# Ledger of designs, part 3: designed miniproteins, single chains, continued (5)

Each design is a single chain, and the fold is of that chain. pLDDT is the mean over its residues in the fold that is shown.

## One batch from the design tools (miniprotein)

Design m16069
Fold by ESMFold2-Fast:
Structure m16069 (fold): chain A 88 residues (1-88)
Amino acid sequence: MRTYRAVLGLDGSVEAEEGLEATVLEPPRFEGESAVVRLRITDTGKEAVVKVNTLSGTAVVLEADPGVEVSAELSEDRKSVTITVRVE
């Protein structure tokens, strides 16, 4: 199993690790503290789309390719959410 991380800022910015592409489809400031993020693993082409609540750090998986698991955790300073993607 491979693990990748992306960091979503409260401003709607996103930074992803090597091998992961993260695209903010809907930024938090427009969706009432939730962001919609598309995640793509570059080596496999597998994708997931998640809705992340920036207040709680919780993620709801809207769409995921087989073998893709996504979780999220709020940062200590509450200014970002770390999105963790796991693939087979």
Scores: mean pLDDT 77

Design m16070
Fold by ESMFold2-Fast:
Structure m16070 (fold): chain A 98 residues (1-98)
Amino acid sequence: VTSVLLTLVLTIETDLSEEEAKEAAERLEKEAREIMRQLGATGHVGARAEGNTITLGALLVAPDEATARRLEAALVELARKQPGVTRVEAESRLVPLP
């Protein structure tokens, strides 16, 4: 079984207030962790708000590349569905594990 390490950084620009962005970051982190578990991945997910910009970082071990790509797509979609989101930029890297 060749597991894959997914490193993902989402930069999420919003038209929310700083307080609303902080609450959105906390909600996004919780929902991202649920997606991770549902798709059978393990690892770390965190979200942080700075002003009206939210950064979601993920360091995830997926059982295969197809699952890693599904995780990336699901997390990007989760970010785009948040109220007040104006732009989502994604940076990802997939590394096969031995």
Scores: mean pLDDT 86

Design m16071
Fold by ESMFold2-Fast:
Structure m16071 (fold): chain A 116 residues (1-116)
Amino acid sequence: NLEELIKKSSGWKKILLLALKAILNKDKEKAIEYIEEFIHLYPSKEILELLEKFIYYYLNEDYEGAEKVLEEATKSEDPRLRAFAYVLLAYLALEKKDEEKVKYYIEKAVKILEES
C-alpha cells in the first residue's frame, strides 16, 4: 500500500509519494509543498520546462491544455519526469473534482515509483 511504500522509500521517490498521499487526502497545500520540495531538490531541464508549461496553462485556467502537456511528459524515457507528470495530473484531477482520474493517475505514478 502507499504508506508502506513511503516508509521504504527515500530521496525523490519519497517526496513524490508524499505528494500523492496529500492529493489522495485532498490536502492541496501539502501536495504543493511536496511538489515544490521535489523541484528544488531534484531539478532537471526537462522537469523545469514541464513545470513552466504547466504553470502557464494552470494560471490561465486552461486545465485541458495543462493536462495535454502533462500527458505528453508521461511518454518520457525518464521515470522521474513520468512520475512527476502523473503527480501533476493527479493534482489537476483533484482541482476538477474527478475522483476516478485522481485514483487512476495516483496508481500510474505509484507503479513507476515501485519499478524505478
Scores: mean pLDDT 89

Design m16072
Fold by ESMFold2-Fast:
Structure m16072 (fold): chain A 86 residues (1-86)
Amino acid sequence: MTLEEAIELARKAVEEASKKLPKPIDVDYVERLIRTLAEEAEKLGFDPEEMAKRVAEYIKEILDKGLPTVHLAPVAAAVIAVGEML
């Protein structure tokens, strides 16, 4: 999965989940988070596309579960993905 494909996966998941929430999740924040983590992974010698893929897939998984704290899904996904790659 390319960086742009991972960003699109995460953006779509956030947009779909936001339709069911009283306050939408910031889609632009999610994109910036994925881009930043991919850049940091590359600087550390890891695959930036793999980082982006993991973050996007975890965002989708957390949002699909429909928990009331889903606004924290991007941060939770980032922590899990970073922990698995480092």
Scores: mean pLDDT 78

Design m16073
Fold by ESMFold2-Fast:
Structure m16073 (fold): chain A 65 residues (1-65)
Amino acid sequence: TEFEAMREAMRLAKEKGLDPRGAMVGALYGARGYSPEEAAKIARRMGLGGGGAELGARVGRELAR
């Protein structure tokens, strides 16, 4: 589920020293088919970390296929 992707992305982001809130946003958009680069752009517009969003998008895309 999207919630599971968000939780996993946040956990991995904390482990890697990335922004966990950016990772949550990235996972949501990644699950919807957005690229890591697009998710990072969206996260930066929200004032969140792009690196976390890139990681999150990859997690979200993997869990959504």
Scores: mean pLDDT 85

Design m16074
Fold by ESMFold2-Fast:
Structure m16074 (fold): chain A 58 residues (1-58)
Amino acid sequence: SMEERRRALGRELADRLLRAFAESLGIDAAEFDALRARGGEGDSELGERMSRRLKEWA
């Protein structure tokens, strides 16, 4: 359906924006992709790494 297409595009856009933000904090695309592939545990680790980098940068 159109709604399913819009949701898929929204997810892709959100992922691209999150990846760009992570890269701005020094997390490369390969590290981001590896962590995302691990699911919820990887998402938690990604969040912790991004938070740590943000604190170091501040």
Scores: mean pLDDT 76

Design m16075
Fold by ESMFold2-Fast:
Structure m16075 (fold): chain A 65 residues (1-65)
Amino acid sequence: MEKVKKIAREIALKLLEEGYSEEDAVSKATMLALFELTRQGISPTQEDYDAALEGAKEAVEEYKK
């Protein structure tokens, strides 16, 4: 859970720097973090999805300030 949240946060920040909208950055970062877990042989759970979504949203909130 902590690992996926960190991955989602890092991806969201990159997407925002590249000019993606807040909504696109959150959606893409969440999905890409879950895909990264799958690539590592981990089956994502609902808790992983919630953690990734929270991490992406936190990154967007901090970036806007």
Scores: mean pLDDT 80

Design m16076
Fold by ESMFold2-Fast:
Structure m16076 (fold): chain A 81 residues (1-81)
Amino acid sequence: SVEEELRRLSPEELARLLGERAEEAKEKGDPKVLEIIERTARRIEEAGRVGRETGDPEVGARLATEAMREALLEIERLEKE
């Protein structure tokens, strides 16, 4: 499944894929995908804040990674007809 495939990807691979989806959405003028990208960027920012506040950057990294996976899964669901 797409969910299982996304769980196997590294944070760097997730960021690359999300960047590709963002670029495609900008070219197509897809407001729903762009909204997901914007929301995900905010979640990644908050994940970094949590990592700093807890003194554990690994916690922040996990939260950011999960946000990216959820975003890619949501985009896949929108594109599936």
Scores: mean pLDDT 83

Design m16077
Fold by ESMFold2-Fast:
Structure m16077 (fold): chain A 73 residues (1-73)
Amino acid sequence: KSALEKQLQELLSKAEEALKKKNYEAAGAYYGAATALHSLLNGEISEEVGNEQIERFSKLGEEEEKKFELELK
């Protein structure tokens, strides 16, 4: 499997886990990253644009997960 396909599955898994925890902000961010990566894999956007969007949304998802984790203690 290509690294990008593995990354897509990882992002989707993170989004699904966030939804199960009712962390809708993190789930939305990871779905955004997954959508950008899917568009990149389908040749709908450039590698530069795709990588920027994937990084931005992935970081947002990680930030929202950290906020949620602090709330759970």
Scores: mean pLDDT 80

Design m16078
Fold by ESMFold2-Fast:
Structure m16078 (fold): chain A 81 residues (1-81)
Amino acid sequence: MELKKEAVEILRKAADLAEKYLGPSLANILRGAIEAVEKGDFEGAIELARLAYQGALSHPEAKEIADLVRKAIELLEKIKK
C-alpha cells in the first residue's frame, strides 16, 4: 500500500471517530491535515496531525483516535524524509 494513501485513510478514520465522539473541532483539524497531504504539504499535514494528537490525548476515552493519529504522523514523517 502507498504510504500516502495509508496515511490519508488512517486520518479519515480518525476524523470520523473525532466527529462522532469528540465533536467537529478536532475532526476539522484532521480534515485539514488530509487536505495538506493531498496538496503535497507534508510539513503542514504533520503539524496539524500533531495538534490533533495533543487534543486527543486530553481525552483518555479517545485513545483509539490518538493511536490512529500517531500512526498517520509516523507514515507522513517517512514520506517527508
Scores: mean pLDDT 82

Design m16079
Fold by ESMFold2-Fast:
Structure m16079 (fold): chain A 87 residues (1-87)
Amino acid sequence: METEELIRKIAKELGLELSEEEIKKLAEIFEKNKIPLSEIRDVLEYLKESGYPIEEFIKEMEENDAREVVLRMQIELGLRRIKEGLS
């Protein structure tokens, strides 16, 4: 699936270690909740930078409003980058 391939590519670029099962579960969640492909990169960057466990993230996305979870992560990622002197 296109989403799985994108996740695999971005994870490799970021050095984020994901199993094939985790990639498939993430792709399913992103597709089910219609998360834009552009937002997938932000989510994966957040997971890499925060060290947030992939299993807990998947559970949070399944049990809550996935779009709200993504928005929160994008805000936190933006705040971190501002704090680090990145515009």
Scores: mean pLDDT 76

Design m16080
Fold by ESMFold2-Fast:
Structure m16080 (fold): chain A 99 residues (1-99)
Amino acid sequence: SEELLKKVDELEFELEVLEGLYDIGIGIGKVTGDKEFLLKQLKKALEEFEELLEEAKKLLEEAKEAGDEEAVEKAEKVIKKIEEKIKEIKEEIEKLEAG
């Protein structure tokens, strides 16, 4: 389905934008040594990536219902990328909160 593939491509673009914003925020926090600022940026990024994950999972279900194997494969790849980024962010938050 052209429409489903377009929606998955839009999610992948949103993921790329969020990754860029995340890298900028983390870079500023590390350069300034502002632990509170860095923690705020990480928590904001976590919320944004978790919202994107929910959108990606909804598209995966729509693709499965439609029998669109190509859209399913693309959505699953995007979901895995988002889940890996969420894991990284959670680990960084834990390290900062622990000391």
Scores: mean pLDDT 85

Design m16081
Fold by ESMFold2-Fast:
Structure m16081 (fold): chain A 78 residues (1-78)
Amino acid sequence: MEKEKKARELTEEALKAIDKGDYEKAMELAKKIYELETITGVEGLLQISRKLAAAGKLEEAKEVYDMAVELAKKIAEK
């Protein structure tokens, strides 16, 4: 429960960082979301990846998308 709330808060902060052009902060926040290992985190990482792609940051978008896929696999194996 606390981890899902934290994943939502970190996702919102990452999306705001992308809007400000702070891609380094967005990537750091994506890693923190990944470490929480929540389904909410998977959705957050997908949102971050899409927004990075829309900003033209295709390499970063792919990295975050791969993180979302790996996290989804990890959760499904539990």
Scores: mean pLDDT 86

Design m16082
Fold by ESMFold2-Fast:
Structure m16082 (fold): chain A 76 residues (1-76)
Amino acid sequence: ARAEAERERRRELYRRTLAAEIAAALLLGEPMRELGRDAAPEELERAYREAMERIDEFGDAEDARIEAFVKEVGEK
């Protein structure tokens, strides 16, 4: 029971982190971070947080690029 609960938790963390890394790689055009299935939960949580931060930063940067483009077009 305990080992099964730990396995399920790690599996969920791994899947969540992997999905975030895939999303970040696709949005940013960066290579995916290689994550072991046996990575510690703390390592998976850190990787997930970092991937989500990169996605958020990309969104902010993209909004800034769109605004700059609109200004350039609007001034002409």
Scores: mean pLDDT 70

Design m16083
Fold by ESMFold2-Fast:
Structure m16083 (fold): chain A 79 residues (1-79)
Amino acid sequence: VSREEVAAAMYEFSLKVEPEQLPALSEAAYEYAKSLGIEFEEEPTGLLSHIVRIVEAIEKEKGLQAAYELVQKLLELLK
């Protein structure tokens, strides 16, 4: 998986997500990061920018494949 593929998947997510889904999806992203051993001190927010930060943290700690898998899970939850 390339950084461009992760960026493309995030762009697709940003186009498909409804604002009312963001709090639940932010929580799902937070739980996924926690399952990989990545802890955040802040509570999940309902902002798309918070999800972007979680994806970036996973990329830095676990690599592009793990970041891509999170974005795919978020896209799956939109169905």
Scores: mean pLDDT 78

Design m16084
Fold by ESMFold2-Fast:
Structure m16084 (fold): chain A 62 residues (1-62)
Amino acid sequence: AVTAAQLAAFQRFDTNGNGVISYAEFQSVIGISRSVFQSFDTNGNGVINFAEFQAFVQRMTA
């Protein structure tokens, strides 16, 4: 089940509300490199969906 906190975090990064996070949106919030972004874009489609975002947050948080 998704938590309200996980959904709120995803929506914070999804600044244009299109349901995925682009590199530009991700960089605007945390300032990562393209190569770091691509490491979390597991399907290689150039955006991060909610499942990929959850994996990213899990790896980056304590």
Scores: mean pLDDT 68

Design m16085
Fold by ESMFold2-Fast:
Order: sequence, then C-alpha cells, then structure tokens
Structure m16085 (fold): chain A 56 residues (1-56)
Amino acid sequence: SAAAGLAAYAEGVRLGEERGRPELGREYGKQMAAAADAGDTARAREIAREAERLLE
C-alpha cells in the first residue's frame, strides 16, 4: 500500500540521517518502499537489515 511504502521510505531516510549517510538512506528507503508497496514484507525486511549493516 502507499501508506506502507511511505512509512518504509521515511524509515530509510531517518536511518541514513542518523548514520550520516543521507544519500544511502534515501536509496535504501526507496527500495524498502517498493517492496512494501508490492506487499513483499520479507524483501522489505531484508533490505532494512542490509541498510542497518551498511549505514555507518
């Protein structure tokens, strides 16, 4: 859903800003939003875990 995608995007942006990597946060946020909008919760979680590992 659009609401799920927006929430996922916002989370990616937030993580990127907190880790000092706003561009990467936006990119991961877009990928998580696409997965969430498609209803692929497992993929969205996989991307979120990858983002958390790579954002420093």
Scores: mean pLDDT 77

Design m16086
Fold by ESMFold2-Fast:
Structure m16086 (fold): chain A 67 residues (1-67)
Amino acid sequence: SAAAKAVKAALEALGLSITDREAEIIATLILNGASPLEVAVAIKLLTGKTITEEQAARIIAAALAAA
């Protein structure tokens, strides 16, 4: 989806590799109203990397703009 492509691009800009499937999972969470904290936790579970809530909020904004 367009939202998943935006999620993947935003994470790659932070130096994080993510699969298309993982990007779709995160995009689905965002479209269902996930908070920045919930998105940051999901990214840590999927990638093992910690991002800030501010970074997660920017990813949410990018995904919603693309959707």
Scores: mean pLDDT 87

Design m16087
Fold by ESMFold2-Fast:
Structure m16087 (fold): chain A 70 residues (1-70)
Amino acid sequence: MEEIIEKVKEEAEKEALALPPFATEEAAQAAGDRLAAKFEKKYPEVEVTLTPGRVGDRWVFVSVEAKKKE
């Protein structure tokens, strides 16, 4: 279980880092929700949380967490 969680976290972090910076927190949150839903659909026992943070005039993901949903 922990091995799957760590793998999902690493894949989510990699995909989050590949995304261009967003103009608004709303856009970043929507993209994060879509990415989390994608991973949760593929790995239903894992909950993924992506936290947007502001860097200058842009929004990026500053934190990616994965944990067992149940």
Scores: mean pLDDT 79

Design m16088
Fold by ESMFold2-Fast:
Structure m16088 (fold): chain A 88 residues (1-88)
Amino acid sequence: MTQLLEELGEALAAGDGEKAAELIRKIGQQMADLLRSLGYPDQADQVLELFQKAADYAKKGDFEKAWEYFKKGLGVYQDALAAAVAAA
């Protein structure tokens, strides 16, 4: 996960929207897979949808919209992880 976030930062700094979109999708998929394994499939689906929107905007070069949807996806992921920890 950390390596994908570092690669995403590099792609964004380079203005490489296609690479950024690829990395955003990979990050979203890993987050969704973890949430499903923890018993949060609805939140996993929300994370995938939000990260897919972020990736679409990044591919179009709209990095402001990409960041908006990326933050929304991270919020869902973080809230679901906090709920999983509280339930443990």
Scores: mean pLDDT 83

Design m16089
Fold by ESMFold2-Fast:
Structure m16089 (fold): chain A 84 residues (1-84)
Amino acid sequence: GRSLILRTIALALRAIGLIFDAELLLEKAPEHARKAIEYARRALEYARQAMRSTDEAEQRRLIERAEEYLRKAEEALRKAREEV
């Protein structure tokens, strides 16, 4: 429903913010910054698929996958920040 759409939008915005933060670290921590960008882009793709799904159960599974990749992106960004 509307709640799942809002959760998906919030997730997509967080992933976009992570990409921008990681891009700032590409020069100093290229490996971890690139991984953060890759994981955040995967999170965005799952969020995009969730927004297009008409089945709430499928939307929840896709949101859970997006959240998993967002967590991986956040961990990679943390490691990139520790290298600088």
Scores: mean pLDDT 86

Design m16090
Fold by ESMFold2-Fast:
Structure m16090 (fold): chain A 80 residues (1-80)
Amino acid sequence: GTLTLSAPSGLTLVSSEQVGDKYKLTLNNSLPVPLTIGAETLNQGTNTLTLTPPAVLPWRSGTRSGVVTVTETSLTMTET
């Protein structure tokens, strides 16, 4: 599967990897300060996050695609 990033300027998706039923994301924060997004803190430089798909729409084996959406208050993943 493939994940894309929808985020404020200064955050970039370096890599995404599917690990079982989860996604391991590597994000780079190029801003001079840490970003707090809901319960997550993205420090300046490279950060690694593990995201679980929503329980309401279970992800299937095989080709999966989705969008990681970052807002001021949340970091979420949606299957497309």
Scores: mean pLDDT 66

Design m16091
Fold by ESMFold2-Fast:
Structure m16091 (fold): chain A 72 residues (1-72)
Amino acid sequence: KEEIANEVIEEHDEELRAEAKKWGMSDEAYEALKKIIRDAIVNKDEDIIKSLPPTLQRVAEEARKKIEEAEA
């Protein structure tokens, strides 16, 4: 679960990091955000995922679909 979530997040890391910089996030804040997103994906925390900006929500949804397929 965490492995797939990390893989999808890292695949989009450059794009997500650029978006985080536009929001005024530091690199440390962005790394903390990635951990929150990963944990939300693994724990199926829909409220956190739905609260994310569209770009992050898309990445989280992609990771969740891959996890669901792997567990099916």
Scores: mean pLDDT 75

Design m16092
Fold by ESMFold2-Fast:
Structure m16092 (fold): chain A 95 residues (1-95)
Amino acid sequence: MELIKKAEEAVDNSDFDTAIDLIVQVMSQPTVSDEQLRRIADLFAKIFATSPSKGMQLFTRLSIHVPEKNLERFFEALMESKAPGAKAIKRMIAD
């Protein structure tokens, strides 16, 4: 919970590098709650809306470092969020 709050604060301060590190750390945990996934999906969409390059950097790190089960659940949460940038994220991922 505390790490996600720090990530949200980092995004609000446009400190995307810190936000990316914190999001990857949370997502790398063996168990991630649905609430945590929704909050992270919203942060991801916000980062992409503000800086597509930083959003792509976050996606790349998630693909490498996050357990596959958490990554699958994350994409489900991202599709549910309807947040700005979600379509752009999906397009970049689909290449």
Scores: mean pLDDT 76

Design m16093
Fold by ESMFold2-Fast:
Structure m16093 (fold): chain A 69 residues (1-69)
Amino acid sequence: MTDAEIAALRKTLEDWIAGKATDADAGAALQKAIDAGVIDEVLSDPVLATLRRQVELGRAAGAEARARR
């Protein structure tokens, strides 16, 4: 994934926080970042710090469930 693609994902999430993008657009952008392994880079923006914390919590819960099974 290129720096331009990462910037586009950040813009989609920033637009969602500003009420300019749908929940579906935000969800698709987050999933694309996770699949590409760049979610931490996308969420490094201070504007997205709250989303980063929610994603980290979700990852921890998912990893715990997977390790237990």
Scores: mean pLDDT 70

Design m16094
Fold by ESMFold2-Fast:
Structure m16094 (fold): chain A 64 residues (1-64)
Amino acid sequence: MKKKQEEAIRDAVRSAVEGTRKNRAAGSDEGGAAKGLTPETLPGMSADEIGEMQLAVQEELKKE
């Protein structure tokens, strides 16, 4: 099983959400905190799977 990869995905999503919130609090909406969701950060994931993670981050931000 790829538990380490799953953990890395959850960590990356959490960090992206947190970074986006900090950017908004600082008054800067430029760029995206989800920049960490790349094949380098999520080894073994395809671009399609990374895109799905980015959508998950957006969904979490929309809940507020």
Scores: mean pLDDT 61

Design m16095
Fold by ESMFold2-Fast:
Structure m16095 (fold): chain A 65 residues (1-65)
Amino acid sequence: STTLVAMEIALIGIAFDDGGEVKIEHKDNKITVYVKGMSEESIKAMEEEGKKYAKKLGYEFELYK
């Protein structure tokens, strides 16, 4: 969906800006995000943005460091 693509672009952008890495998985109406090499500020921004998009999709959201 367009909402999923928009989310992926936003989260990848946050990771790129911080010099970190992100892996995004979506399965069974759940979005799981794995982050590496990111600041706590960027992780928080990613969590807030991811939850916003997940809500629009009716999906659950989880983020792991």
Scores: mean pLDDT 84

Design m16096
Fold by ESMFold2-Fast:
Structure m16096 (fold): chain A 117 residues (1-117)
Amino acid sequence: ATGTITLEIRAEGPKEEAEKGARAAAEHARRLIREVVAGYRQAGLRAEVTFIDKEEVKYENGVLEVTRVVEVRTEVDVPLPAWHLRYDLTSGRWTVTRGEMVPIDDVTSRVEVVVEK
């Protein structure tokens, strides 16, 4: 399965602190994705992750807005059942559901992170 997670990160404050917060949020998301993939591999499935880091940065009026795109591609040796990957940033938890095949792009959530100083 293939999925794209778009992280829209908004941080208020001095540019340096805002940039550090945005970077920390992105690294946290990457870490969770790696853990999910490791679980697939431990289950004997072929699973690979490709991180494509595309970044748009805008800093105006003391607000940093960063749009980061993380592409997650998971390939499984067994085509069914499909896995649905969802990320809840508020709880920091991944939900992986086994069910009928639906493209991950259909369930990709826009993830907004507010990072305060």
Scores: mean pLDDT 52

Design m16097
Fold by ESMFold2-Fast:
Structure m16097 (fold): chain A 90 residues (1-90)
Amino acid sequence: SKELVNQAVATLQSAASEAAKLNTEDAREMAMRLSLVATKIRQAGETSKEDAITALREGIRLVKEAVKKYPENSKLKQELARLEELLKQM
């Protein structure tokens, strides 16, 4: 679904923005990686459901690492839960 792809992209962009606010070099690198995955999902979602799912799984892995590094950040945890819910609907 194009709507599910758009929601996954928006959620990853939100997670990237949240990471960027943490004002560390590691957080800025994580924000860049999350933004790149969002672009991959958007591009894959136009051509292949399997490629979109693979890219979304990569995004979930990256947000899980961000949550491990910043466990007090409730918004990153909420974005992770949303991405996992979207994966189940795809």
Scores: mean pLDDT 83

Design m16098
Fold by ESMFold2-Fast:
Structure m16098 (fold): chain A 68 residues (1-68)
Amino acid sequence: SELLEEAQLLVLKNKDKLSDEVLEKVRKVLEEGGKTKDAVGAVKRIVEIVKPENPELAKELEELLKKA
C-alpha cells in the first residue's frame, strides 16, 4: 500500500525524535495494516501512537490520510 509506505517513511525520517517503544508499536501496526489491507485504519492508529511524543509528525500523518 502506497499510504502505508509513505507513513513508514515519515516515521523513519523522524525516528530520532521517537522512543524505541513508540517505534516498535508503529512497526507492529504497519505489519498488521499490510496483512489486513486496512491502510487507513493502520495510519489512524499510528497518529495516536506518535502524537504524545511528536505532535508535528501526527499532523503530517493526518494530512497524508486526507489524500487517501
Scores: mean pLDDT 83

Design m16099
Fold by ESMFold2-Fast:
Structure m16099 (fold): chain A 67 residues (1-67)
Amino acid sequence: SEEELDKALETGALDAAARKALEEGGEILSGSGRRVDDDTVLGKVETDKGVVEVTVPVAEILEKLGL
């Protein structure tokens, strides 16, 4: 369950960054999600137009997961 939560947080942050990159018209080349503190996760994707980074509150991802 802890491993599932960590994976979900990283995936949620990556998805947020990917959504933003696509909205900006970039093609996604690679990406990662990382927890930066207790309340915040960072999603980062590399696109053909540059790097897109999005910080997402942990609480928002947990709410989206129904937790």
Scores: mean pLDDT 81

Design m16100
Fold by ESMFold2-Fast:
Structure m16100 (fold): chain A 81 residues (1-81)
Amino acid sequence: SKKSQELVEEIFEETLKELKKKGEDERKIEVLELVIEGFRNTDDEELAKKILELSTEEELKELQKIIEEIAKKKKEELEKK
């Protein structure tokens, strides 16, 4: 649903803000920006190649963990009146 896509985009935006605020490696920020772009343009093979060139499997796992932590926090905040 459109609401679910909007929530996912908000999670990605908050993840970007948190990484930038903490002074994380610019390469990790670039990878997340490419992942967000890929989420919006699912058939872009060039974006997939760029992600694989700029990131290792370990870096992608770390990024996934950060996204999951922010997603959990956002879900808890949405359930709070």
Scores: mean pLDDT 67

Design m16101
Fold by ESMFold2-Fast:
Order: C-alpha cells, then structure tokens, then sequence
Structure m16101 (fold): chain A 68 residues (1-68)
C-alpha cells in the first residue's frame, strides 16, 4: 500500500498521468483506512505522507504547465 502510493506520487508529476495517479492514490488511501487495524500507526502515517506527496506533485505539475 505505501509503496503503491509512492509510485502514484511519481506518476502524478507526468501531466498525462496526473489525474489517474491522483484517483489511484485516493483509492489506495481508502484501502489503507479500511485496513487500519492490520497496519501499524507508522505505516498509516507513511501512507498519508505519500498521498500528500502525490497531491503536491499533481499541483506542481499543473503550476509548471502554466509557467512554461
């Protein structure tokens, strides 16, 4: 789950893949929440951090497009 969110973060930097990466990251975040009892607090925190990084990459990609 955490590794998958990190992969989606990298994909979010690519404009053509940014929306799909965001949608996938949100889906994975939902699965993390549903399986919270099976994950450590550290793993949940890492997954949340990865999701926020994916959102940051998505916003950065959008900003760079307008700045070029």
Amino acid sequence: MVEELREERDKALIPEQRQEALDRALELAGKVAENRDKLSDIEVTQAQSALLSTLDSYLLSTTKYNGS
Scores: mean pLDDT 68

Design m16102
Fold by ESMFold2-Fast:
Structure m16102 (fold): chain A 85 residues (1-85)
Amino acid sequence: MELEKEFLDKIVELMKETTELYRAVLEQRPADELEELISRVEKAINELKKVMEKLTDPNLKKQGELAIKAAQSAIDIARKYLEKK
C-alpha cells in the first residue's frame, strides 16, 4: 500500500516535471532555466527508478518504464535545443 502510493506520487511528479520542461522548450526559455528543468526531470527519473526496484508487480514496472522513456525524450529535445544556441 505505502510502496504503491509512493510509486504513484513519483509517477505524477515525473509527469509534472516533464510537462514543465516541454513547455519551457516550446516557449524558448533561457538556457539556465532549461538546464535547471532538465536536472529536475533527471532527479525525478532517479527517484522513480529507486521505487521501481522495490516493486514486484510487472504492470506497475512497465508503467514506470514508459514514464521514464517519455521523460528521457523530453530531455533529449531540450538538450538538442540547447546545442542549437
Scores: mean pLDDT 84

Design m16103
Fold by ESMFold2-Fast:
Structure m16103 (fold): chain A 64 residues (1-64)
Amino acid sequence: MPEWRHRAERVFLELARELGLLDDDELLAQANKVYHELMAELPESTSEEEFRERLLPRLEALLA
C-alpha cells in the first residue's frame, strides 16, 4: 500500500522488534504513544528513512 501511514507503521514495528519492545506491554504502550505523536508532527511526504531517524532516538529514550 502506498500510504505514508503504512510506511511509518512498518518502521515502527521494525524498531520495536529491534529494541525488544514487543516483550514488554508497558514499554510497547509508551512506544505507541511516541509513534503517534511523531506521526502528528511529520508531513505525509516524510520518507521511511527520515521517519526512522526521528523515531529511533525517541524510542531509545524509553529504555534509558
Scores: mean pLDDT 78

Design m16104
Fold by ESMFold2-Fast:
Structure m16104 (fold): chain A 86 residues (1-86)
Amino acid sequence: SAKAEQERIIAELEEQVKELKKNNSPELVETLIRLAVTYALAGDYEKALEVLQEARDLAKKNNASDNLLKRIEAAILTVEAMKKAA
């Protein structure tokens, strides 16, 4: 089912995030954004916002580009808007 496929994708992304955190990988911020988008599409706006907040904090700590920071901020606003419309 579509629900089972969605749950599988979320589980795979959650495991990928755990692995990337252990390895202090430069791919972690992008994977957190992908996980957050997937949570939002599943209707889990609270988890999406938590993960985007973590991505933002990590991006700031690592002096990420202004473009990446703006993209994360836009994603936060989008998820907040989706939550209000739900």
Scores: mean pLDDT 86

